# Ledger of designs, part 30: designed miniproteins, single chains

Each design is a single chain, and the fold is of that chain. pLDDT is the mean over its residues in the fold that is shown.

## One batch from the design tools (miniprotein)

Design m1021
Fold by ESMFold2-Fast:
Structure m1021 (fold): chain A 68 residues (1-68)
Amino acid sequence: GPRADALAAVEAELRARGVPTLSRDELIEALERAGLSRSTAERIARRAQAIAGGAPTVSLADVRKALA
């Protein structure tokens, strides 16, 4: 479903970049490529950053919690 597709896209982006975390803009771009609207991607990115304690980058685990 859309949540699983979004998580798969973020995981693929992390692998493609060879990094453990994504910046806010990188996360938004990955979510938009997965078919999410800009406004939805921005809301998810904001939640993921809050879960990460305001860190400049977020992990897959942070994104997974933001989508729950």
Scores: mean pLDDT 86

Design m1022
Fold by ESMFold2-Fast:
Structure m1022 (fold): chain A 55 residues (1-55)
Amino acid sequence: SMLEKLKKELEKRGKTLEEAVKLPLDAISDKPAEIEVEIDGKKFNLSKASYEKLK
């Protein structure tokens, strides 16, 4: 699922889901955010490349 892929990418970066929700940048790359995506009822900022990687 997208949530499990997101958790794995965040863990590699030493971040939690709660921390990621608060980030104004791409949650898994720290690059500029391009889109907002809702995963498991929470909104995350992501680049399009990061979103493609998670789906």
Scores: mean pLDDT 79

Design m1023
Fold by ESMFold2-Fast:
Structure m1023 (fold): chain A 62 residues (1-62)
Amino acid sequence: GSVELDNKLDDLVTELLSLLENLTDEEQEEIKDTINEFLKKHTNKEDVIDFLENLIKEIKEK
């Protein structure tokens, strides 16, 4: 991918990891499983970015 997509992905991963620190070990494992299952089916960086943005939004809306 482009450097801009890589930077966007890194920023989203950093934000997600920060949010995960406030969750229980069980909730963290469920989120990791969800990410892993998505990544097995989708290798496109743009799809991964969209997925992570939506996941972060869902975590914040809990």
Scores: mean pLDDT 79

Design m1024
Fold by ESMFold2-Fast:
Structure m1024 (fold): chain A 86 residues (1-86)
Amino acid sequence: GQKKLQEVMGKLGKAVLEADEELQKKNVSSAEAAKAKALAMAKVARELGLEDIAEKYEEIAKTSPSLDTFREKARKIVDELKREFE
C-alpha cells in the first residue's frame, strides 16, 4: 500500500504543478484553468489504471467549475485515494 499511494500521489501532484506552470503563462479564466487541471489529472489517473478516478476528473472538467470548486472536488478524490491505499 504505502509505496503505491506515494507514487500515485506524486504523479497526480506533478500533473497539477505542470498544468499550473503552463496556465501562469496564459491569460485564462478560472473556469478554463480548472478544466485544464481536471483533464491533466484525468489523463494521469487513466495512465495509472484508475478509471473511476479519471472519470470523476473528466466530469469536473465537463462542468467547467471555478478553480476553488475544482480544488475542493479534487481534494475529496485525493482523500478517497488515501483511504483506498491505507
Scores: mean pLDDT 76

Design m1025
Fold by ESMFold2-Fast:
Structure m1025 (fold): chain A 101 residues (1-101)
Amino acid sequence: KEAYLKAVRELLDRLELSEKEKEIILKHVENIINKKPMSEEEKKEYEEVIKSLSPEKRRRLTLGLDGAWAEYKGAAPEWRELLLSRSRAAREGAELMRRQL
């Protein structure tokens, strides 16, 4: 879990987000992987941050997180190849995750 969160932090640093935006996104990711219930206020705060991002940053964040998660969980080779071949952002997330393993 710590290795995955470290990869996520490095991904967020590359996206040129404010420290507040990084903190909100990271906390949301931590809550998901720990299966911790989130309050309606926490969900709203995360949604507002995501909506405030440019479409390009939002896409890069989502695909980067998917790539990092696929490496962390050892996703099926066929799905991993498809994701990584089609997305530079997913490859970036996967590379950041590999550096922590």
Scores: mean pLDDT 75

Design m1026
Fold by ESMFold2-Fast:
Structure m1026 (fold): chain A 59 residues (1-59)
Amino acid sequence: KEDEIAKLQSAIGMHQDMKDWYVASAAVAEPQLAQQLRKEAAELETIIDGLNAKVAEIK
């Protein structure tokens, strides 16, 4: 149980870091690239939400 939560939290951290990179990059990118980066960040947010739901089910 604890190990499963740790694995999920690690995955959440990795996806959160990637999302933060896309958000930061979008802020300074060309408009077309910024749109794509924001879309990638939104998709990562959906993945993070799913992982958080799994953690909640285990707890």
Scores: mean pLDDT 81

Design m1027
Fold by ESMFold2-Fast:
Structure m1027 (fold): chain A 77 residues (1-77)
Amino acid sequence: AATATVTLEVEVPAAGAYVTLTVDTGLADGLYRATATLSDGTVTVTTVEAVNGVVTLRLRITGPAGTYTVTVTLTKL
């Protein structure tokens, strides 16, 4: 499929922290547009590469420390 959606929980230790999400999506190798929506309403759009079905995202979460739900939608470029 050209589009995949994955939901993850992320523990953020402090405001402004970077978190790295590694997602096994089963997607074909190549470039994808990643739209990451956080439970606080923050939306980020970036380009990521799928390698052997795995996508790695690095996100900066500027909200307070705590647990966030992240929904990532991947669309093939």
Scores: mean pLDDT 79

Design m1028
Fold by ESMFold2-Fast:
Structure m1028 (fold): chain A 67 residues (1-67)
Amino acid sequence: MDPREIARKMAEAYRAGDLDKAVELAKEGAPNATDEQARYASGAAGNALDEGRLDVAVEILKAASQE
């Protein structure tokens, strides 16, 4: 899936209160991330989307997948 589409869907799930779905999507974008890292990334991306910053949400996912 496109990284921007993953970030958008993850943040939408987080805003809807579906934390399990948000973590699942975060792990799809950052497969090497731990459950804690995925939860942090989904929350931070949700906050970025509330401020209208989808580009920041994408960068959060990229940081979580860093090798």
Scores: mean pLDDT 73

Design m1029
Fold by ESMFold2-Fast:
Structure m1029 (fold): chain A 101 residues (1-101)
Amino acid sequence: EVEKALELLKEGQKAFENGDYETAVKLYREAAELAPDSFVGGLAYLNMGRAYDQLGKYDEAAEWYEKAAKVFKSYADKGNILAKLFAIQAEYEANRAKKKA
């Protein structure tokens, strides 16, 4: 499941880079559903937040950023330094999105 989630995450990233934020959201959502509590799931939540932010859906963006932060904090608490950085970023983006909502 994690390997398939990573593949969908990469496809979503390609859609995002092409400005197809609606397709990116769909692909990131599928990635997150396959591995919700994994590091890849955390990345999918973070990227869903970014896609919703680009669509001007700030309440949805904040919700997904908060889910990303929760997952990354769990990994950071276990000593994953990269996850700590992603948790900080996700919390920052959640607070920023809430101010735009």
Scores: mean pLDDT 85

Design m1030
Fold by ESMFold2-Fast:
Structure m1030 (fold): chain A 95 residues (1-95)
Amino acid sequence: SEKEEVREGMQRLLDSAKGLADSAAKELAEKGKANRELVEEAIKRLEDTYRDSQRRTEEALKEGPKAGSRAALEGATRINETSREAAKLAAELAK
């Protein structure tokens, strides 16, 4: 249905952003092996941001497709920003 297609589209947007977060987490884990605590904290932040964004999007979608779409875009933006921060940390740890 159209409602299901909209929900699936929003989830695909968040999952696409999660793909970038997963890539950043993998690089962080590989380059930051000597700094386990920092790596674990950064990966947890990536995971928490994705879960929070997914939850907020589902809650907003209950108010309507426009609200859900806005929440999904904001969530994807937050995931991308956190992923870039994690990638920057990975680059610093590789020095």
Scores: mean pLDDT 81

Design m1031
Fold by ESMFold2-Fast:
Structure m1031 (fold): chain A 95 residues (1-95)
Amino acid sequence: AELAEREARREALVEAVRAALEGIRANARLSTEEKAELAGELVEAALREAGAPEERAREVAERVRDIILERGGGPEAVEEAVRLLEEALREVLEE
């Protein structure tokens, strides 16, 4: 079941990125700007590892940074970042 294996890997990647984003959010030593940069870099790296085109990974990362800068690094920003990651990962699975 190749499709089920790809879906399981996607779910594992999303959970790993969510945990890392929560770690960034919880780090009281980071500014909102530093949190935005790290979150963007994390999402870009995850998408590129999953096979997303470089341009698309960059676009999603830029949107994640903008959300954190505009709304702060709260739980709602993490959920929105994960949502954008999931949408971009679905595109990678659609050939």
Scores: mean pLDDT 81

Design m1032
Fold by ESMFold2-Fast:
Structure m1032 (fold): chain A 60 residues (1-60)
Amino acid sequence: EEEEKKREELRKKIETQFDNLMASLSSDEDKENIYKLLGTDGDREKIIEKLMEAYERRKK
């Protein structure tokens, strides 16, 4: 139960930081390069999921 709240807060933080990063980029090419570096063709949800998994892995 406590873990669900922490996971939801982490997800919101990751989404906010990712959205802020993407908004700070002035070029669509830069945005696409970030998606490609993270192993996707622009699927925001997949990026957020991968970041969540990486944070959970580091926690342990």
Scores: mean pLDDT 70

Design m1033
Fold by ESMFold2-Fast:
Structure m1033 (fold): chain A 69 residues (1-69)
Amino acid sequence: KEEEELEKKIKELETKANSYRAQADRDVAELRANADADPKTQIDLGRRAHEARTQAAKAENEIKKLKEK
């Protein structure tokens, strides 16, 4: 019961981390594809990718704490 709730939370965090990583990868790929785009687009994509990676790292750290025992 408690194990099932823990597993559900870990799965939700894994889904969230994977979503953020996928978003960061897409933003980096779009940045590469639009290398000749205007500077604002380049900056916006870079910030978005950075934020997504930061959120993924936070989720991964939470998963690690939950799995620690």
Scores: mean pLDDT 78

Design m1034
Fold by ESMFold2-Fast:
Structure m1034 (fold): chain A 100 residues (1-100)
Amino acid sequence: TVEKKLEELQKKIDELRDEVQELLDKARDLVENGAPKEEVEKVAEEVKEKMEEILRLQKERAELIKKERPEDEELAKADLELVKKQVEKAKEEVERILKK
């Protein structure tokens, strides 16, 4: 069902968000413990890759809603815009971590 596909997409997005939080915590711990810049940059790159995947899945979710539930299209667009802002904030946080 469409509902089950939307739930599966949301579950994957939520899992990726948890992974991003774990990687951000790891990056902060690496900086606090004086790890090499290269190691911190590697974790930061993984965060960026996961954030791009979240955005991709959110776009896929919005497209599915537009096709199967057009009445909810505006809400899906609002959700996508919120995720775009979250991705931007996460990129800013990564830059702040890298500057330490």
Scores: mean pLDDT 83

Design m1035
Fold by ESMFold2-Fast:
Order: C-alpha cells, then structure tokens, then sequence
Structure m1035 (fold): chain A 89 residues (1-89)
C-alpha cells in the first residue's frame, strides 16, 4: 500500500535529504505532507541512489553514527531502517 510504502521510505528520505541538503523534502516531511506526496519525492531521491538497497541501508547506518544525531532521532531512524530491511526480506 502507498501509505505503508511511504512510511518505510521516510527514514531514507529524511537521512538523504539532510545529507544532500534537500531542504524542500525535509520541509515536506516536517510539515506532515500527505504520505503519497512524500513517497513520490522520496522515490525521486531513491532513483538517484546506488543500485543496491542493502548498500544504501549500510550507508544510512554509517551516516547516522557520524551525524551525531540525538538518541531519539537515532531510534526513529533505526526503527524505520528495520522496516526497510523487513521489506527487502
């Protein structure tokens, strides 16, 4: 379902938007934009990513460690990374 797909992709979109400086995508996520809109923006982002989802998930974990995110932010990203891993399995 589009909603479930958008929720699973949100941590990738948030982390990538921060790393790439895509403030427009971050603003959409923070403003609580419709999940369908966020999913579309996220898919456009993901289309520019490295070919393997596993490599991307590993890169997100490394970026999370380097970025010095708060414990709350790390837990939220970890939860959604687990959702992404479940989607791949």
Amino acid sequence: AAREEALAALPEMEALARELGNEALLERIRAGAPLSEVALAGQAHIAGLPATAEAYLKALEEKMKKAGLSEEEKKEIEKRLEEERERLD
Scores: mean pLDDT 54

Design m1036
Fold by ESMFold2-Fast:
Structure m1036 (fold): chain A 73 residues (1-73)
Amino acid sequence: MEEALRLAEAGRLAEAVEPARRALEEDPTNVDAAMILARAGEPAPREAAASLEAARGQYDDLLWAMALASARE
């Protein structure tokens, strides 16, 4: 799981897919794993859909906040 997050943060989404899929097999509600699969364009199982929706909302908010902070500093 931690490895998948690190790879995704580095922009290496293709390499993050395999560890993210394994994390979802163990815990279908894993928000981070569902987000990584969505970013890579991979289908997520139905059980992960709620986690994916939550992650999508948080990710959009964080992207906007970080872009604003970066531009103002």
Scores: mean pLDDT 64

Design m1037
Fold by ESMFold2-Fast:
Structure m1037 (fold): chain A 73 residues (1-73)
Amino acid sequence: SMMDKILEEIAQRLAEAYKTGSESAIEATANEIIEWLEKNVDDKEELEELKKQVESMKTVVLRALAERKARAA
């Protein structure tokens, strides 16, 4: 489905940002995804659900990065 493709692309972009090791890159990538969704998703309920998924995934990858950095220290 279109929603499944969007969610896969969101996950891939955030995973790429995570690989950079930069918290600001993860936050910037999440913001860019939200801007794209607001321009391209016409259904209000689908838009709000996708925004929640982006915020949820962002939280998970930021936490994973923080744990990775703590182990390296």
Scores: mean pLDDT 84

Design m1038
Fold by ESMFold2-Fast:
Structure m1038 (fold): chain A 89 residues (1-89)
Amino acid sequence: MEKSTNQLIIENEAEIGVLLMQIWVLTKEAKKQGDEKKVKELEELKKEVLELSKQIDEAKANKASRATILELQKKIEEIKKKIKELAKA
């Protein structure tokens, strides 16, 4: 049946953790290769993920609506696409 708002928040928090780990791995790899452009792009992406993490924390603290949580999930999916593109490059 429908996922609870609490379940959606937990899933969003887990996704943030995965994204930060992926960025960390890619950044370490780019630094080893001396690819300063890729490092800069990954640092900007990490900033976006940390900002989104703050929005999730605020939504959780304020008992935000299901619609707000789903909006945050959509933003997570957009960041996932960017990370996948960088991982391919």
Scores: mean pLDDT 82

Design m1039
Fold by ESMFold2-Fast:
Structure m1039 (fold): chain A 71 residues (1-71)
Amino acid sequence: AVEAARARIDGLLAQLPEVRAEVAANPAEVEAAIASLDPASAEAYRRLLAALDDPEAARAVLEEMIAIRAS
């Protein structure tokens, strides 16, 4: 369970370079997409974007996002 969740998070972290490239290419569209989410999801995504250069911080945000979906 915990190991499976960590493997999932590691897979998501492996996609961060693609996410970073998308944010750099289309910052206004990414911002609009985040603003269209519910407040909790929008806040989590904004924190994830702020943590893109810090893998440990990004992991913590992804763990929080997974916990929100599980609830």
Scores: mean pLDDT 70

Design m1040
Fold by ESMFold2-Fast:
Structure m1040 (fold): chain A 81 residues (1-81)
Amino acid sequence: MSPEEREYARMLLETAAREIEDAGEITEEMVEKLKAAFRKHLPEEVAERVEELLDRAMKEGLSAKETAARLRELAEEIVAE
């Protein structure tokens, strides 16, 4: 990925994290919409990492705050690569 693509990915992940925090919950509809958006706008490798994170959050029953924190952690990892 280019540095510009990494920064774009970070921005989308931060936007998703804020939307989840503002909603105060994670719904299947939100997860489906986020997965579709990331598949459309980001490289497959990044989209897969986001999908795994969201699937884990739903499976484990993570809070909105914890899920948002994990999305932000993933964003920092992508930018550091």
Scores: mean pLDDT 82

Design m1041
Fold by ESMFold2-Fast:
Structure m1041 (fold): chain A 72 residues (1-72)
Amino acid sequence: SLAEEVAKKIGELAKKELGASEEEVKEIEEEALKYLSANPKAAEVYKLTIEYLETKDPEKKEELLKKIKELL
């Protein structure tokens, strides 16, 4: 599901950017999955935000930012 994909990506970012342990990553992913499964709009916003941060295409960044603003 989208919630599962986004939760996993949040866990990957916590490990990479914050140095989270394997146990902390698992807990973060489980809590994120619970939240995102209950809040589908938040799952979409997080997905678009991650795509925005990873893309280097200025046109795609502008389109993603518009979609994020529309959902908020």
Scores: mean pLDDT 82

Design m1042
Fold by ESMFold2-Fast:
Structure m1042 (fold): chain A 73 residues (1-73)
Amino acid sequence: REELIELLEEAARRAREAGEHVGAYALEQVRKAVNAGKDVEKILENARAMAEAFGAELTVELLREALEKLREL
């Protein structure tokens, strides 16, 4: 859980630095959802679909990594 939160925080920072501001926002919302104990998998899948629609390639990759990490927990 903590590892996933840290991964999402770093992912949001990297997306923001790459200019993927919509993707960074999506990653921040996912991080908040993980911390709140909500249905994180659905939120991650929705965020990935949004990132794909906006062509946020780095954010799509970072969300894939987060989803994989979630499935390990």
Scores: mean pLDDT 76

Design m1043
Fold by ESMFold2-Fast:
Structure m1043 (fold): chain A 73 residues (1-73)
Amino acid sequence: SPLREEAIRLAEAAATFYEQLGRQDVADKLRKAVEALRDGNIEEAIKYLEEALQLDPNDETIRRALELARSLA
């Protein structure tokens, strides 16, 4: 699915960014979302993306990944 692949790409990019910032709390949620997306567990991926967005509500990359994941539900 192109939408799933895009959501994975965005979540991975965000995870790397937060790892570089030392924000392991956000990075861990994003890594779990990526694993859930790869496994086809869309509801679990949405949960982790929502938790990541709660930690940084202004992150447009996380918001976009969440929108794409929701479109797969």
Scores: mean pLDDT 91

Design m1044
Fold by ESMFold2-Fast:
Structure m1044 (fold): chain A 83 residues (1-83)
Amino acid sequence: KLVEEAEKLLEEGDKAFAAGDYTKAIELYRRAYDLYVKAKDIDGAIKALKNLGEAFGALFRIPKDDIDAVVKKKEAELKKKFA
């Protein structure tokens, strides 16, 4: 049920992102990420983390390469934590 709730939050975040509401997208993706981590769904958590990075980059106009570097580092930390 946590995974189902996280998937719904990702979908709502994607709609907010498509509408240009990056602040709402960030909030929804962060909630999805927290639920995936709680459920120990690492693949879902990584998906939410990537979407969160894209929304953050769009909101603050951060270069994609810089966002991708931070996301990769956090992805590696997640994989190590749940290894």
Scores: mean pLDDT 85

Design m1045
Fold by ESMFold2-Fast:
Structure m1045 (fold): chain A 73 residues (1-73)
Amino acid sequence: SMNSARAEQLAKQAQALADVAEKHGDTELATEARKVASAAREAGKQNASEAQVKDLEKRLTAVLKRVAEALNK
């Protein structure tokens, strides 16, 4: 489904953010991003609902803001 495809893309984006955070020494932020990636992969396997995709997008946006802020300090 479109929602499952979207969840898979969110998982890839969250994993990329985790890799960036870890490369810059923020292990805690990397762990949070990996949790989002894991949740998104699981939602994709379980035929993700629109509500699950929206929740994952909010969580990914929060992680992205924290990564951007950390890199600009």
Scores: mean pLDDT 84

Design m1046
Fold by ESMFold2-Fast:
Formats: structure tokens, sequence, C-alpha cells
Structure m1046 (fold): chain A 81 residues (1-81)
């Protein structure tokens, strides 16, 4: 339902903001896993994110998290009106 999708998108936004703030690799992994499950990123972007996390390439991880945040915000706006 739209309500369930909005709840998951709001959860994803909180995870993105916390992952950027804390630079916690496990939190970043969970964030990209949820993004993939929700269809917001494809397998190629997901693998690039996981590789960046494994290599401690936080510039790339933060770049991808900020791109994901913009996509999530756009999807929330689309669903709300």
Amino acid sequence: STEEELEQLEKLLKLIEEAIRTQDPELARKTFELARELGLIGPTTYEHAMDAIDNQDWDTVKFLLRQLRRRVEARIRQLRG
C-alpha cells in the first residue's frame, strides 16, 4: 500500500542521515540493502556501494547516500501528491 511504502521510505531516510553522520559501515550496508529491496537502486549501484564500504571509500559512500536521499525525497513527494 502507499502507506506501507511511505513508512519504508521514511525509515530509509532516517538510515541515510544516520549513516552519513556516523560513517558506520554496517549501517551503510543496511541502508543500501533496504534501498535495493524497495527498488530505488539497481544491482550495479548496490554492488558499487558495497565495494566502496568494503574499501572504506567514504567519499564514494557519502556521494551514493546523498544521491539515494534525493531519490527517496522525490519518491515521497510523488506519493504524497
Scores: mean pLDDT 88

Design m1047
Fold by ESMFold2-Fast:
Structure m1047 (fold): chain A 68 residues (1-68)
Amino acid sequence: SEEAVDTVAGVIRSLAGLPEEKAREIARKVLELVRQGKRDEAMEFVRKETGLSEEDAQLVVDAAEAVA
């Protein structure tokens, strides 16, 4: 849902300072991966796209799993 995308994008923006549109693009892909049970791929994707630490990327993935 768009509300799930908004939630995950908000976390990405707070941690990485990315523009809204980029954060929403990343959020959509992260939600797709976690819905498929691909947590490790979601973690790798977040880190590559945002430059976040493993700990911060985990917060993004945890938020996505909570709303997926």
Scores: mean pLDDT 87

Design m1048
Fold by ESMFold2-Fast:
Structure m1048 (fold): chain A 74 residues (1-74)
Amino acid sequence: KKVIGLYTPEEAAAAGAKLAEKLEEEGEKKGIETVALVAAGVSKEEAKEKIEKLAEDIGGEAEFREVSAEELKE
């Protein structure tokens, strides 16, 4: 099981949610239980801690990604 945390600017949180959906979809296709979460409006350190704690709680691996608004534009 994998937990992916996407740290985005507040203005890009909705686009980050779309990326999270795609990451969960890709994980499912590979047979990996994947939870992707968007973290916005908090400090980077706080977001990272919350994601790591969630991964520990569910017995999964944590991955923290910082994603800019530019990276979320298509």
Scores: mean pLDDT 77

Design m1049
Fold by ESMFold2-Fast:
Structure m1049 (fold): chain A 85 residues (1-85)
Amino acid sequence: SKEEAEKMAKNAIDALNQALKDKVSKDELLTIAETAFAEFKEKFPEASELIDERLAEIREAIAKGDLEGAFKIFVETLEEIVKMV
């Protein structure tokens, strides 16, 4: 449901934001993003193509040290998924 997607998005955004504040490793940040997106792909398979495309962009941003850019892509992707469901 849309309400379930909104709750999952908020929880995922809060988790990644907290990890950024805690200055966890790039590998841990990527694991958090990948885990959240895997859960969204399972519950909302219609978002799978969008998630795969945006996850590639997040991986590249994290690899370059653009953590703010990675977080922005993550948030915008989840907001787009919520609009699709």
Scores: mean pLDDT 88

Design m1050
Fold by ESMFold2-Fast:
Structure m1050 (fold): chain A 89 residues (1-89)
Amino acid sequence: SVVKLSREEVREIALETIEKYGETRLHILRMKGLSDEEAIEEVLAWLRKQLVDYLVKHHGLSEDEAQAVVDELEPEMREAIRKVLERLK
C-alpha cells in the first residue's frame, strides 16, 4: 500500500531538492542571461512540476491534492531558492 506523505514530509523533500539541485540550475539560467528574479521563478516552476509528478506517481496523491500542497509551499520554496542564489554571489 502507498502511504500519502504529510505536508511536513513534502516540505523536507522540496527543501532538500533545492539544496541539491538549485545551485546548478540557477547558474545555468543566469549564464543564459536571465535576471536573478527570472532565474528564481524558472527554478520554482521546475520544482513545482517535479514535486507534483513525484507525489502523484510515488505517493498516491491526486493531481489536485499534490497541486494544493505545492501551492501552499510556494512562498517557502521561493525564499529557499533566493537564499541559494544569494550564496552564489
Scores: mean pLDDT 86

Design m1051
Fold by ESMFold2-Fast:
Structure m1051 (fold): chain A 83 residues (1-83)
Amino acid sequence: AELEKYRQIIEEARSKDSLSPEEIAEAIEALIKGLKIQIEQDPERKEENLKQLKPTLEETLKKLEEEGYPKAVIEAVKKQLAE
């Protein structure tokens, strides 16, 4: 569910040709931060959800690189992965 929401918002941001790479990167960063907050709100599954988050973001990063997304977008995802 969270992976699907993440992917959907990235695709929606991409469809807005009027958005700068920086604006798209900012939207993606906000989404990732939102996912982290949701994980923190479920203390029983926090460890399991955190383990799932990193692979999900890494898979998304590879897809974004393959599709030729701007460097600002790629760097935003990498920054969130570094923590």
Scores: mean pLDDT 70

Design m1052
Fold by ESMFold2-Fast:
Structure m1052 (fold): chain A 80 residues (1-80)
Amino acid sequence: MEKELEELLKRIEELREKILKEEEDEEIKEFIEKKFEEIKEEVKKLILEEKLSKTLALFVMLAEIGDVLLEANRIRREKE
């Protein structure tokens, strides 16, 4: 479980860094950073407390990241 959690958290961090490199709006960057920290905490809970498999935790993680990116796009469209 610990190694699986570490691998998922590393993947979240790599995705966060790539997404933030492409974003120019500081407010949207802050929103994304906050939401990715929330996703990390949720993934930790799913694995450590709820004992979900790595595969199920990965699917939840990807769905949450997708929602964050859609929200970021809506914020961008409304501001511009």
Scores: mean pLDDT 80

Design m1053
Fold by ESMFold2-Fast:
Structure m1053 (fold): chain A 66 residues (1-66)
Amino acid sequence: SAALALVRAHYEAIVREIAREAGVSPETVRRIVRLAREGKSVREIAEEVGVSQATARRTLRLIEES
């Protein structure tokens, strides 16, 4: 639907901005969000995604501020 397309576009814009500020790819941001929603710890997210714990924490903070 048009409403879902608009929500998706808005989400993608936020993801791109977070990726730019965190210094990671948009795909990395999406993976971090998914794992956080599954209840993974910062350490587990960092290990699975292949980023530092500092990068994972920074990305999650930016998501929470969005």
Scores: mean pLDDT 81

Design m1054
Fold by ESMFold2-Fast:
Structure m1054 (fold): chain A 69 residues (1-69)
Amino acid sequence: LNQQGQEAFQQGRYKEAAQLFEQSAQQNLKQGNNQGAAQSLINLAGAYAKDGRYDEASRAGKQAQDLSE
């Protein structure tokens, strides 16, 4: 999922990239992998920002920060 999200992002498919990064974050959270979840949420925030979804980008970035502390 994270690799597929990165491919979609590089191709300019930001909405698809956001969906893939969100799925990656959810999987990491279910597994207790907070570091992996934080990384996926950082990537998600980037995809939201590129798609013009700045409020959602801010929330994803804040969630990633909270998981990294």
Scores: mean pLDDT 84

Design m1055
Fold by ESMFold2-Fast:
Structure m1055 (fold): chain A 107 residues (1-107)
Amino acid sequence: SKLLEEVRESARELIEFFSKHVKGGELEALELTRDILLSLKNMIDAIIDITEGNERAKELEKLGGHKIKPAPVTEQLKKDLAALEERRAAYEEVIAELEEEIEKLKK
């Protein structure tokens, strides 16, 4: 998948950047890159949930004190949500790969 390879390449670029600048070396660079990808995945999950009017939208309504309306279901929205789900899956796969490398470097 082109998207999976793009996410892997972005992760490698982040690891290389952090390895040069982070005091904790390779392990810290891998952990920071994993945490960034996890944050991006969680952001996509939140966008999908808010857009669909699911549980996360209801939680935010309760905290923010205002009503969140689901986006109108259009063919464009369905296409955009499918693209987000594909990107989310790519982040999940690369996060798992990074966690395996982190485990290998621990001890």
Scores: mean pLDDT 81

Design m1056
Fold by ESMFold2-Fast:
Structure m1056 (fold): chain A 68 residues (1-68)
Amino acid sequence: MEEEWKKFISDQEKQRSVNDELAVRIYELTKSLNIPKEEFRKIVLDAGGDLNTVLEILEKKLKEKQAE
């Protein structure tokens, strides 16, 4: 499962417009929030594959979790 995340991020990084730091941050947030693979795929789909939008969604989820 961890290898699937890294492969997915690596495949996205090979796109000319992908930022490595952004991909790492998304991976860390996904792990921190314990987001299942199915939920992550839905987030990516809703974001249209835009990593900046994925990051914003994950940061919003983190903020909501911290607000308890």
Scores: mean pLDDT 70

